# Designed miniproteins, single chains, continued (2): the designs that were tried, part 26

Each design is a single chain, and the fold is of that chain. pLDDT is the mean over its residues in the fold that is shown.

## One batch from the design tools (miniprotein)

Design m4875
Fold by ESMFold2-Fast:
Structure m4875 (fold): chain A 66 residues (1-66)
Amino acid sequence: DEELLEEARRLGRELAEQLAAKFKAAGYDEVTIEEDPERGFRVTAVKGDEVKEVFISLEDLLEALR
């Protein structure tokens, strides 16, 4: 269903942006969002020598919308 896939991508972007904002508020120096249209969104946050990565799966988003 194309409408469901579009909604999942929209939700994923919104969640990735919210997560990035939270990392920035928590004092992370660099935060990046990488979009993969087939897989989801990867949020990478760097604070000095510390690197955190969170993946927001498109598959999990689709399951949540069903």
Scores: mean pLDDT 82

Design m4876
Fold by ESMFold2-Fast:
Structure m4876 (fold): chain A 71 residues (1-71)
Amino acid sequence: DLEEMAKKFNELAAKETGPVSNFKVEVLSDTKVKVTGEEVHGSKLYKVTATFEKVDGKWVLADVEVEVRDV
C-alpha cells in the first residue's frame, strides 16, 4: 500500500508537473506522504514540498511549502 501510494504520486507528478528536477517522494507513514520537487523559472529556483494525508480513505493535500531562491 505505501509503495503503491508512492508510485501513484510519482506517476501523477510526471504527467501534471512541468519540467521538475530533484523530484522526490517520501512515504512517511501509511497515512502521510511528502513530495518534493525543484523548478527553475527565469533566474529563480522554486523548491516545492507538498504533504498529503489520508483522511477517511482519501488522500488530501495537507500542506504546501514553497521556498524561492536565486539561481
Scores: mean pLDDT 69

Design m4877
Fold by ESMFold2-Fast:
Structure m4877 (fold): chain A 93 residues (1-93)
Amino acid sequence: MEALERGKERFRQQVGTVLDPAIESKDPEAVRKAIEEVFARIEAGTSMSPEARQLAYEVLGEYLREKAKTVENEEVKKILLEAAERAFEKAAA
């Protein structure tokens, strides 16, 4: 596995560690807080290259979109989909 693919997988696992407990709680506020924490971690990376930051947002967007498909709570699903759109928008910038 190439270093780039290994980095994306590790980031996906880190995102899951933060978001999965919040999503399982079915608490919309917990989900919003967890999402903001992940976004804050990406933004706090002052030494992160623009390409690495774009990849982090793409991975986050894909993760959120996939999780939205598995969630029955409509409010949580909407929060996940809106956050995925935001992540993809930041990746495109």
Scores: mean pLDDT 79

Design m4878
Fold by ESMFold2-Fast:
Formats: sequence, structure tokens, C-alpha cells
Structure m4878 (fold): chain A 94 residues (1-94)
Amino acid sequence: SMMDEIIKKVKEAAEKEIADAKARLKLSDEEVARLKEFVERVLEAIRNAKSYEEFVKEVSKLALEEMEKSSPRLQQVIKRIVAKILSVAEEVNK
């Protein structure tokens, strides 16, 4: 299904972005765990979305909530993850 394809590609893209950020920025295990938890919440929101517009709204909401409680360093990583997720979802939704 389209939803399963989006979830798979989003998970792969997010995991790659987290791994890259961990290597480049020397993220702690706690920071990596927090980013993985954020991605899990995004994937759950994707599964529950009824439309692409609802998907975008929910991802944006979760990103803002996560960034509000995150350090500036982690906020930049979250922004990159979200941009990648939305890019992948847009490609699949074409």
C-alpha cells in the first residue's frame, strides 16, 4: 500500500540521517535514543493519517513539540530529519 511504502522509506531515510548525525556531531547515546523515539512517534502519526495533508500537519506538530524541548544542536538534526521525511513522502505521493 502507499502508506506501507511511505512508512518504509521514511524509516530508512530517518535512520540514515540519525546515523550520519551521530557520526558527524558525536551525538550521545541519550540524544540518539531521543531522536529514535521522535521517529517512532512520526511513524505512528503516519499510520493514523487519513490524507497527505493530515500527515504533513501531524509531522509538523510533532517536530515543533520535539524542538521546543530540545537543545539547539538537536533542533538542527530534527529539522534535517523532518525535511527528509517530508521530501520522501512527497516523492511517494506523486
Scores: mean pLDDT 81

Design m4879
Fold by ESMFold2-Fast:
Structure m4879 (fold): chain A 106 residues (1-106)
Amino acid sequence: EKKKKAAEAIREIVRAYLESPQKAVDTAVRAVKEFKGITPEALELARKVAEHTHPVIAAGLGALMSALGDKEEMEKVAQAAIEFGRDPEAGARRLLELVDEILKKY
């Protein structure tokens, strides 16, 4: 259930961003509060994401990656999030597709 909620929260951040970057920041703040704690691996991935997107969005995604806990899934989310920072339309599509794949497992 925790992993499913984390994947759904990634989808919420992406959908919020497509409406307004500010809504994505607000959604990411809620994700950080809900998914407390972050593993060292997720923290390193979040730092890489923060180089390409808003720091609060990167922090939210980092907390959600930590909640997923699967190394392969975390790395795929981080790569898609980096692309999202560089090309929001293409990266959003990849993040949403990846979330759908993760949700099919849970």
Scores: mean pLDDT 83

Design m4880
Fold by ESMFold2-Fast:
Parts: structure tokens; C-alpha cells; sequence
Structure m4880 (fold): chain A 75 residues (1-75)
């Protein structure tokens, strides 16, 4: 299903991000966002529009955490 594909893509992206971030605080934040996104995707699995919106929102949150981490590293 497209929900399964969305979850798979989200997990793949998260694995790539975690390869670049060794800081345990940021790793925990990323893992919490992934868990939340997966729970919401499963909850709204029958609503195609909600699945797309949740996937997009979760991806944007992951990007935000990466940006925050880079800014912290840059001082």
C-alpha cells in the first residue's frame, strides 16, 4: 500500500540522517519524530490525502532538526 511505501521512505531517510548525526540528543529527537510520523500514518491509513500531508509534515520536521543541528555545530 502507499502507506507502507510512505513508512519505508520515512525510515530510509531517517537512517541516512542518523548516519550523519552522532549527538544523542539530536538522535533522540529524530527517533521521536519518526515514531510520531509512523503512528499518524497508521492511524490515517485509509485517508490518502492525510497520508501525503503527514508524510510531508514529518519530512519537514526531520529537515528542521538537521538544520538546527548544523546551526548548533556552526556556532
Amino acid sequence: SFVEEAIKKLEERTKEVLKRIDDPEYREKIEEVLRWGKEQLERYSSDKRKVVNIYTATMLRLIGIEIDHRLAQAA
Scores: mean pLDDT 85

Design m4881
Fold by ESMFold2-Fast:
Structure m4881 (fold): chain A 95 residues (1-95)
Amino acid sequence: SKTALELAKEYSDLAISAAYNGNAEQAVAALKQLNTLAKQDPSALPSLRSALAYLKYLTQTSPKLTPAQKQELQQAIEEGYQTVQEVQTLQQALN
């Protein structure tokens, strides 16, 4: 079985690749998987942060995404940043 770190990198790559190619549905699905993984295993956080930053860049600059697809991705990105904050806060409280 793949480690959480390996799975996080795969979901990150899938989300970015899908968004870059104009497949917002697949990008959102992959980002949601990465988000769920980060809630279970903090080792996924760096991959989640990287995916969120690049996806935000794509929603601002990509000609392959429609306005509706950009809005859908932006909602998923906002959920992802919320998860990053929640998991980081919990990790800091436990240390």
Scores: mean pLDDT 88

Design m4882
Fold by ESMFold2-Fast:
Structure m4882 (fold): chain A 61 residues (1-61)
Amino acid sequence: SERDRLLESAETLAAVLAPYDAAGAAALRDQLEKLAETQPAEEVRREMDRLFREQMRAAGG
């Protein structure tokens, strides 16, 4: 399902962050999983895209 693909993407995002901030990566995964339970898929995707861009910008310069 679309939600399953979103959770898979969230796991990938957390894996990318883990080497830089393991605690933050775990918290992010938990947050996105909770959000996926209560919010529509499009909202979860929007938040995931935003968080990914912010983290990549911070990590990559």
Scores: mean pLDDT 72

Design m4883
Fold by ESMFold2-Fast:
Structure m4883 (fold): chain A 65 residues (1-65)
Amino acid sequence: SLEKKVQALKEKIDGLEALKNRLREEMATATPEQRARLEADIQAVDTEIDKLRSEYEKLQKELEK
């Protein structure tokens, strides 16, 4: 159902937010070279979150109709 798709998408977004927090924690103890790589990984995760949030909003609007 549409509701199940919305719920699954929210769970995926929440999982990516948790991953981003973990990467930020790793950055606190990383070398400068490792920090650059972790920063790139965080940016990639942020891009995916933005994409999924856009899809989530679109599906939520469909549920409200």
Scores: mean pLDDT 85

Design m4884
Fold by ESMFold2-Fast:
Structure m4884 (fold): chain A 91 residues (1-91)
Amino acid sequence: MRRELERRFIRLLAERLGVEEIIEPLLEALDAAYEGKDFEAGRKALAEAHALMEAALRERFPDLPLEDALERTLSPIREEIEAEARALLAA
């Protein structure tokens, strides 16, 4: 279930940023981390996704520091994922 919740987080992040292009590289990095394989490919994919995320955050929140823009984006996603995790634990 943790890996599926992290995949859900990646999709919500892409939706909130409006950048679908980060889904594939973030999923590749996640799979590399979980399977203990292709760490170099996973690192490259993560770096690509981070560059796209930074560009999207700066475009969407030009008046905010990057850390504040990221927190504003992540806060509602964390709340949604925590709610899903609690529902799974209650079942």
Scores: mean pLDDT 77

Design m4885
Fold by ESMFold2-Fast:
Structure m4885 (fold): chain A 91 residues (1-91)
Amino acid sequence: MDREKFLELMREELKKVGFSDEEIDRILQRAEEVYEEMLKKGVPEEVAALFAAQVVSDEIFDKIDAEHYDEERRKLREKTRENLLKWLKEQ
């Protein structure tokens, strides 16, 4: 996946949800950090992009559900993070 096109699409989605430009830049920077770490560990570009997209998705849902953070969603996010860190350590 083209990194520039990915970032452009994610920026547009974050704008639609009502994030400020400063917040969008911070979120996309975090997504890029995940993407780069995945690539550094030998993950295919397409798979690395999916992990980066998950970061953006989590931020969107956090904004929508700020007062009522879904326990199921929180557990899924933590499980995904644990699995990701475990996979990175095994490389």
Scores: mean pLDDT 73

Design m4886
Fold by ESMFold2-Fast:
Structure m4886 (fold): chain A 91 residues (1-91)
Amino acid sequence: DELVKEAEERNKETLEKLKEIGEFGIESGMAGVRLAVALGEDAVRGAEEEAKKYPEIREVMLKYAEEFRKLIEEIKRRGEEAERERREQAE
């Protein structure tokens, strides 16, 4: 199914971009971490909304909503660790 393949590729690209933004945020500070988390939460919301509107791609959208949630949790955890490290390096 072409729609399923397009949805898969689009979500994969979004996940990769969110990972890059997350890494930048973790390195840059808590404001960057918060931005990455907010963008990830928007991606989850968008995927869940498309899953409700389009049953044909529902499974793909819900799979990526879960991947986005996992990434958000990782960014939050690593961001907290990086913030502690930055407090030592800010001298």
Scores: mean pLDDT 83

Design m4887
Fold by ESMFold2-Fast:
Structure m4887 (fold): chain A 80 residues (1-80)
Amino acid sequence: SPEQEHILARAQQVLELVSRHSTDEELIARIADLVAQLHAHKDDPAKVEALMEELRRLVDRLSEVEPELAAQMRALLDSA
């Protein structure tokens, strides 16, 4: 669906953003795993919602350490 494709595109943009601006390989790997799970479960709305919530929680935790990067990631997720 267009909504599902839009959510996946925004999650992919979050991964691209963190990959460009962070050297934290563990953070990049965690976000990459969440994006891969979103693709694997794209036809399961409940799973997609749960994975997007996990991604939002990860961004919230990052805001205490890297507030500018977290704000950019949050803007992408809010437009999903």
Scores: mean pLDDT 83

Design m4888
Fold by ESMFold2-Fast:
Structure m4888 (fold): chain A 108 residues (1-108)
Amino acid sequence: MKEVVEKLKEILEEIRELTDRMVELSEQARRSTDPEERERLRAEVDEVMERLRELAREAIELVEKNSTDPEIKELVEQLKKELSFERPAPGTIESLLEEILKLVEEKS
């Protein structure tokens, strides 16, 4: 369980960094008056989002392999639902992972 908690903390920290990067890129796109630059910045946001999806899926697999707790399972299902959207909310993914981490620590 300690190794699971440490790995989840690493994943959550990387997701936080990716969320901040998406905010920066979105603000640059909003300030840009060049259509080609806006398209390039949107493509970079999409790449960052795909990396965030991969990390969230890794966290889901790690939690599902190590916990059968019903409360944790419910949060994992909510996270899976968020990831099924065409444009998931990074803040929602981060919040759900923080709650999952808290419960995993409390129940270990």
Scores: mean pLDDT 84

Design m4889
Fold by ESMFold2-Fast:
Structure m4889 (fold): chain A 90 residues (1-90)
Amino acid sequence: MVEVSASPSSITVKEGGTATLTATNKGKKDATISWFDQKGRLLSTQDVPAGGSAQLNINVTRDSEGTYVWVGTDKDGNVASSDPVTLTVV
């Protein structure tokens, strides 16, 4: 069973800074993770081993504000989605 989490649940970053979002594979199987923005645009795809983590770095502009989610799929075709991460730009 794929078990996934995203952190932090919310982050505030100054325009021109970098936001780092972490995807964690809490499952017992290797998974491929895919990060999506609020508009459903694919941002990144990474392979994450069982118990491993991967980071998404976002170069923050005013238009980066919104929610981000990731979807994990294992080799057996099981799918899980994270809770959304909210990015606020100051």
Scores: mean pLDDT 80

Design m4890
Fold by ESMFold2-Fast:
Structure m4890 (fold): chain A 85 residues (1-85)
Amino acid sequence: NREAVERETEGAAWGARAALKAFDELKDEIPEEKLGEILAKSIGAGMAIGADEAARLPPEEARKAAEEESEKYVRELVEEAKAKA
């Protein structure tokens, strides 16, 4: 059980890191009033996605999935924010 939690924690870190990178690349496209909200949602989603991928996939595949899905989620979140600004 502890080993599973440690794996999920590592996955959460991969996802959060990828989400922060995607946010930093897209921040100029985000409405200023939504910057804090989108940042918080990006980090939270990245952690959740990364933890979930680490729970279900081998480590190498989990890292790639966590990074790709977290980046994709942040890009979609930014596009939604732009469309409703």
Scores: mean pLDDT 86

Design m4891
Fold by ESMFold2-Fast:
Structure m4891 (fold): chain A 101 residues (1-101)
Amino acid sequence: SKRQQMVLIGASTGIMLMHIYVLKKVIAQELDPNDPKAQALLKQLNELEEQAQEISDKITKYEKNNIIPSDQEIQELQQQVDNLQARLKEVTAQIDALIAS
């Protein structure tokens, strides 16, 4: 159902926001805040957080107003989540590599 798809998108976005929170804490603890590479990774995490929060807010608004989005909009939201998850995986690998260096 569309409602179930919305719930899953919301849950995936929530998990992503929690993961970003943990990664920001790791950067603050393990890396020099004056390192340009650490600053670039934080900027990427902030951009991912903003985009994930926008999806979360949109899902919350639809649920609050009993709005059933179109099949196209559900597909677009799912594609956005998939793209953000892929980018978060890349940023996680870059953080791990920088800590190991």
Scores: mean pLDDT 89

Design m4892
Fold by ESMFold2-Fast:
Structure m4892 (fold): chain A 61 residues (1-61)
Amino acid sequence: MEEEIREMLEKNASLEELAEFAVENGTEMLTLRIMEEMNYSPSKIAALGILIAGVRFEKEL
């Protein structure tokens, strides 16, 4: 899972794609941590967190 997340980030996958992948695989915290380790901006990490919450909310309805 970590390698797949890193590959998506390296290929500049959209935040929406990253959020959907994270929720589907239960890797939300891991994805946010990897972005932090890769020195992504705090605002971009926050944006992914918001999208993750949105995707999770839709799945629980």
Scores: mean pLDDT 80

Design m4893
Fold by ESMFold2-Fast:
Structure m4893 (fold): chain A 69 residues (1-69)
Amino acid sequence: YYAAAVLEDGSYKVFEGETEEEAREKAEKIPGVTHVAVAETKEQAEKLAKEAIENRKNFEKLVLESLSQ
């Protein structure tokens, strides 16, 4: 199992664990974690983390455009 920790600076880190719980615990111990995505493969975990980062950026863009008016 793999867990991707999304950090408040918009980066991510991936951790490997023998169980979903172990991988998640490793990711949650990282300072500044905003989101954790767990998957059975490293590629899937990275994909979920990247999607979460893009969704956050799109939301922030919408909010900024609203505040600029």
Scores: mean pLDDT 77

Design m4894
Fold by ESMFold2-Fast:
Structure m4894 (fold): chain A 61 residues (1-61)
Amino acid sequence: MSELERTLLEWAEGLQRLATVDPERAQQLQVDLAQAIAGKSPEEQLAVVRRALAEVRALLA
């Protein structure tokens, strides 16, 4: 499994937990990530997903 795939899985798990308490924000973050990674290289996608994961984790704290 690539680092990008692992980070995306962790983000998806966090997003699923966020969706149980704030489904509208979870939906918005999913849309935002899809737009942010579109047309980017795997290296650029990894950087974006890492930031998205940190944001989801902060919202769950």
Scores: mean pLDDT 85

Design m4895
Fold by ESMFold2-Fast:
Structure m4895 (fold): chain A 68 residues (1-68)
Amino acid sequence: DPELKYRILKLYFENPDLTPEQIAEELGVPVEVVEEYIKKIDELRKQGKNFVEIAKELGVPEELLKEL
């Protein structure tokens, strides 16, 4: 779900003190789903990608990025 990926990415970037468990609770999803996306986000961050570039790599539609 591209919207779910975007919401995880946004919470993780805007709230670095949030744990995967807290993000999972906020979004109503299993913690393992959040951990899988965070792992991918961290991999892309190690490649020097910013928020917008990571969102595009995760398949977030440009329309959701324009509402920011």
Scores: mean pLDDT 78

Design m4896
Fold by ESMFold2-Fast:
Structure m4896 (fold): chain A 80 residues (1-80)
Amino acid sequence: SEIEMLEEKLEKVPTFSKEEIIETLKELRDLAKKLGLDLIADLVDQLIEHLEKNPDTPLEEVQEELKAVLKMAIDELRRK
């Protein structure tokens, strides 16, 4: 299920490189758009743009942002 996949990614966030985090954000954006989670898709898209414009953003900060949007997506999917 999508929830199980997102929960697995959430647990693995501390092991991700910046490139893997950006790739995961792009996957999450596309999934959110497909599922009609427009607010989450917009938030993730803005985060991707911010990180691509600011490549020197600390890994710790990037990891926390990914965790936040993954938790929001999981919570929203559980409401359906």
Scores: mean pLDDT 84

Design m4897
Fold by ESMFold2-Fast:
Structure m4897 (fold): chain A 60 residues (1-60)
Amino acid sequence: MKKEEEIIDKLAEKYGVDRDTVRAILGAYEAGLSVEQIAEAVGLDKETVEKIIEDYKKEL
């Protein structure tokens, strides 16, 4: 399994969101979008998006 897919799987399971949603969050974050903008785009709470991004940064 690629490291990227492994991280996405872990975050999806931990936060109870779809793998595609996690991938969208991480892609938008890497593109420079704000946590607020990402949260509105994917329909999640800002707190949830922020935690996903923080955990992603720890896995790098």
Scores: mean pLDDT 79

Design m4898
Fold by ESMFold2-Fast:
Structure m4898 (fold): chain A 87 residues (1-87)
Amino acid sequence: MDLEKFEKDLERMVKELIEKYGFPKEDQEKLYKALEEEIERLRRVIEESEDLPERERTLRITAAALRAIGNILDRALELKKEIEAKK
C-alpha cells in the first residue's frame, strides 16, 4: 500500500462528504481530525507489520485501511444526523 496515495484518496473522500452534506467549519475540523487519527493509526499498523511476510503484511494493512474508511464514513454519518436534528 502507498500511504501517501491512500491519504490523498481519503482527503478527497472527506472533501466530497463536506460538499455533499454542507458541513459547517466546526464539523469539517472534526472530519479532518478523524482523517488525521486514522492515517496515524494506519501508519502504526504499517510499521508494526514491516517484519511480516508480504502476504500477511498486505492483508493486515488492507484490513486497517478498510477500517479507516469505515470510521471516517461513520463519523460523517453521525455529524449528518446531528445537523438534521437541528432543523
Scores: mean pLDDT 81

Design m4899
Fold by ESMFold2-Fast:
Structure m4899 (fold): chain A 73 residues (1-73)
Amino acid sequence: KLEEMEALLDEFRKLVDENIEKLTPEQRKEIQKLYDEMLELMDEARQNPERADEYLAKIKELFEKIKEIVKKA
């Protein structure tokens, strides 16, 4: 589960890096906030591996929001 979370963070990094030039400063700030939330959830998952499924689901939801922002750009 942590490995899957790491893969999502890597996918996020690639997505943002490929699209950074077309994002507005406002969109970049919004994406950064969502990314910070993903990192916090991943840290919680590391501390509570038994609940990793809950944190993974939340991370996936945040990543979908990020993808939506990038698509709108």
Scores: mean pLDDT 80

Design m4900
Fold by ESMFold2-Fast:
Formats: structure tokens, sequence, C-alpha cells
Structure m4900 (fold): chain A 74 residues (1-74)
């Protein structure tokens, strides 16, 4: 149950990230999907930690909204 739900969340996350600006999508993917730290993602992408945190916040809001919309259809 939890494992299937986590898999669905990951799938929604990937779809949301594909529709986001590349910079925000890359930052969110490294942290949320690949499990890298915010600092590691910032260093890899040549961004500030603050920029990566803002990108993750935007991605998380978009993912949560997509999940709520999917739930409302049920």
Amino acid sequence: ELEERQKKVLEIAKEVLAKMPKKDADAARLVLIEGKSVREAAEELGLSVETVNRAIARAMEAIQKAQEEERAKE
C-alpha cells in the first residue's frame, strides 16, 4: 500500500518535473528523486543553495497540487 503510493507519487513527480523549467526540474530531481543533499545539487548545477531550495519548494507545491487534482477526480 505505502510502496504503491510512493511509486505513484514518484510518477506524478516525474511528470510535474518534465513540465517545469529545466533549472527547477534538475534541482528537484537531484534532491527529491536521487536523494542528493541541497548542497550537492547546488554544487552539481552551479546554483546557490537558496536557488535550489526555492526550486524544490516550487516543485513540491506543483507535485502536491497534482496529487490533490488526481484525488479530486476519484
Scores: mean pLDDT 77

Design m4901
Fold by ESMFold2-Fast:
Structure m4901 (fold): chain A 60 residues (1-60)
Amino acid sequence: KKKEFEVTKEVALEMGLSEEQAEELALMYVNGFSARQIATALGISQSLASRIIREAKERL
């Protein structure tokens, strides 16, 4: 789970999210929230949330 968190946070930062948004996205993802729920919580597009999650999974 820690490796999933770290990788997801790093991908989110690379995709232009702030440190705070990247941390929240990674935390929500490792707790089983969907891309849609994460996008709504962070005020980002669902396509961006899905792309970050997909890229993170490819690195794991």
Scores: mean pLDDT 82

Design m4902
Fold by ESMFold2-Fast:
Structure m4902 (fold): chain A 83 residues (1-83)
Amino acid sequence: MEEEAKKAALEAVAEAQEKMRESGRAAEAEAALAAGDWEAVLAAGEEVLKLAKEILSKLEDKELGEAAAKMLEELYEEDAAAL
C-alpha cells in the first residue's frame, strides 16, 4: 500500500503541475522563485497540493486515494517546516 500510495501521489502531483503549466500558474511560480518571493512559492505549492488531492479523490480506490493524500500532506508539512 505505501509504495502504491507514493506512486499515486507522485502521479497526481505530476498531473497537477501539468495543469499549472497550462494555466500559466507555473510561470508565475518560477518568476516568484527567481525573485526570492517564498510566500508566493509556498502558495503555488499549496495550489499544486489542492489539485493533486482533487485528482486523488477521483480514484476508484478510495483507500489508496486517502493514503496518497495523507502522504502528500506530510511531505508538504516537512518541506514547509524546513524553510
Scores: mean pLDDT 74

Design m4903
Fold by ESMFold2-Fast:
Structure m4903 (fold): chain A 61 residues (1-61)
Amino acid sequence: YEEYVKKADEAEQAGDYRTAVVNYMKAANIAEKNGDLETAEKYRAKADEVARAHQAAQGLA
């Protein structure tokens, strides 16, 4: 899931918040399948935070 975290971080730095949210969610889903519930919860929280903070920039309602 590290690959998706890197893509999300790069997208966030580039101002592509929609892509950042999608990749954090993918990382969370993979972490959950690996039994890393704490890591999965962290990335879901990060995706929600990015979506809330930057919703106006991408029209994410």
Scores: mean pLDDT 77

Design m4904
Fold by ESMFold2-Fast:
Structure m4904 (fold): chain A 76 residues (1-76)
Amino acid sequence: SPMEEGLKTIEKIMKEFKEFVKKNLPPEEAKKIEERIEEAMKILKEGVKNNDKEKWMEGMKMLEETGKEVAELLKK
């Protein structure tokens, strides 16, 4: 399904993003960001499993907000 293909693509991108975060942020901040990514991925997987578009959008929003937080942390 399109959502299953989207999930696989996002998993690859998030794996690379976690590596970036580990290299560029302090360990405590990196851990918090990784935990938020894992929560968002859990929500996305539940959305795919249940064919739940609202849950998919919730997970995507959480990833977007996490990316913005990383951008702000890199400015400091």
Scores: mean pLDDT 86

Design m4905
Fold by ESMFold2-Fast:
Structure m4905 (fold): chain A 90 residues (1-90)
Amino acid sequence: DREVEEQIFELVARVLRARLDSPEMDRLLELARAGESGKLTDLATNNPDPAVQAALAAIREVQGQFTGRLPRTPEMAAALEEIERLLAEA
């Protein structure tokens, strides 16, 4: 589901933005919000900026963990809620 993929990418981008202050983070966040997963991956893969590469690695890790589908288990839903809560508290 593209909506779930967009949400996952947006959450990862927000977490990385809190830790890595970079103009590329803003661009990645905008692409994630637009659901431009292909452009997001291409941009990160072809950009040698360490912050962009870190963002790509984190996006891939989260996407692998959650498989781009709606959270099916209470654990998956709780993990996404916890990330949002930590971002709100930061």
Scores: mean pLDDT 52

Design m4906
Fold by ESMFold2-Fast:
Structure m4906 (fold): chain A 57 residues (1-57)
Amino acid sequence: SSQLQQQIAQLEQELDQVQAELQEAAKAGNLEEVRQLLDRRQDLVDQILALRQKLAE
């Protein structure tokens, strides 16, 4: 349980970083970077949800 909680916390921190990078890339007009960051954001969200589901079981 503590390991899952640590993994979730780490992924949430990475998600915050990706969201900040998305804002910067969007302001810079870097469409390629924005697309990559949107994909990474979705992957992180999916991983967090999967781990939270395991924690709830």
Scores: mean pLDDT 87

Design m4907
Fold by ESMFold2-Fast:
Structure m4907 (fold): chain A 94 residues (1-94)
Amino acid sequence: MELLEEAKKALEELERAVQARDWDGFTRALNRLLQIADKLVEEGKLNEAVEIYKKAIDILREALQRETDPVRKRELEAAINVLETYLKEVEKRL
């Protein structure tokens, strides 16, 4: 399977899960995106990995702005911080 097509589907699933408040789906989609991005980094496709992290961060930031539950806000903030850390590490290699 093409990693970029898998990433697109995982991003769409992440956005759907957040909109539906499906937190199990959210965790699965996020973990899949991290695995895909890691494979892209291993293959030297750093620009593609950066784009995936940026799109995932944008989805989570938009969700955070709409979230009213304090527990879910903390979980979204934690996920954003993890993604921003990985993004920064990949960008250092560009």
Scores: mean pLDDT 85

Design m4908
Fold by ESMFold2-Fast:
Structure m4908 (fold): chain A 62 residues (1-62)
Amino acid sequence: SSPLSEREIHLAIFELYQAIVENDEKKTAELLEILRKNMSPQKVKNILTVMESIRKLLEERG
């Protein structure tokens, strides 16, 4: 598949965080796979860290 533009990557990251807040596991997995194909492993690791932080905040608030 063609590589994503910087704008498309940023939109995918925003959609990923929204999917986590909405507890949409399927959408989260699909978006993460897209990002893995379009970003360096280190940048993906940073996203995974943010995802874990969001999940922890949601668990603490619920």
Scores: mean pLDDT 82

Design m4909
Fold by ESMFold2-Fast:
Structure m4909 (fold): chain A 83 residues (1-83)
Amino acid sequence: MEEEFRKRVEELERILAEYGGKDPAKVKEAWEEFLKLMETELNLKLLSSSVTETPGTLELSSTVYDPELGETLTTGPRFAPVP
């Protein structure tokens, strides 16, 4: 589980590095896969997510509830600048 999660995070970081600001569609797809992974593998409840596209950047954010900790966690904002 943790190793697979790490591998998925590394894949997301690679896509952000290669396509961040260059191909927003690929970044958005990787972000959606990451959010699904958080729900399925980490048992987190997705409360909200947003992807905002601006010239030269993508702003990614999500808010999740962790029932194991009883806490709300915010992931982001993350920015994918133009290369």
Scores: mean pLDDT 66

Design m4910
Fold by ESMFold2-Fast:
Structure m4910 (fold): chain A 82 residues (1-82)
Amino acid sequence: MDPIEAAAENLRLAAELAARGDFVGALHHLGNAYNALVGAGVFDPEIIELINKGKDAAEAGDGESAAEYAEKAAELARKISK
């Protein structure tokens, strides 16, 4: 699987988990997405910022904001993967 596509899938899963209140699962998948992008040499500042905002929201117990940031990051990652 393309590393950017793998990141997008992890971001989609993070959004679903955050929306359900599974913050541990959301943080795990946000971390996997970050590592996939950085490991592939993809340093898109907007996507990285959205992942970090998603992590901050999940750590604060804000599932709605965490899901929104993860969904936006996934959409941007898919646009790069084209």
Scores: mean pLDDT 84

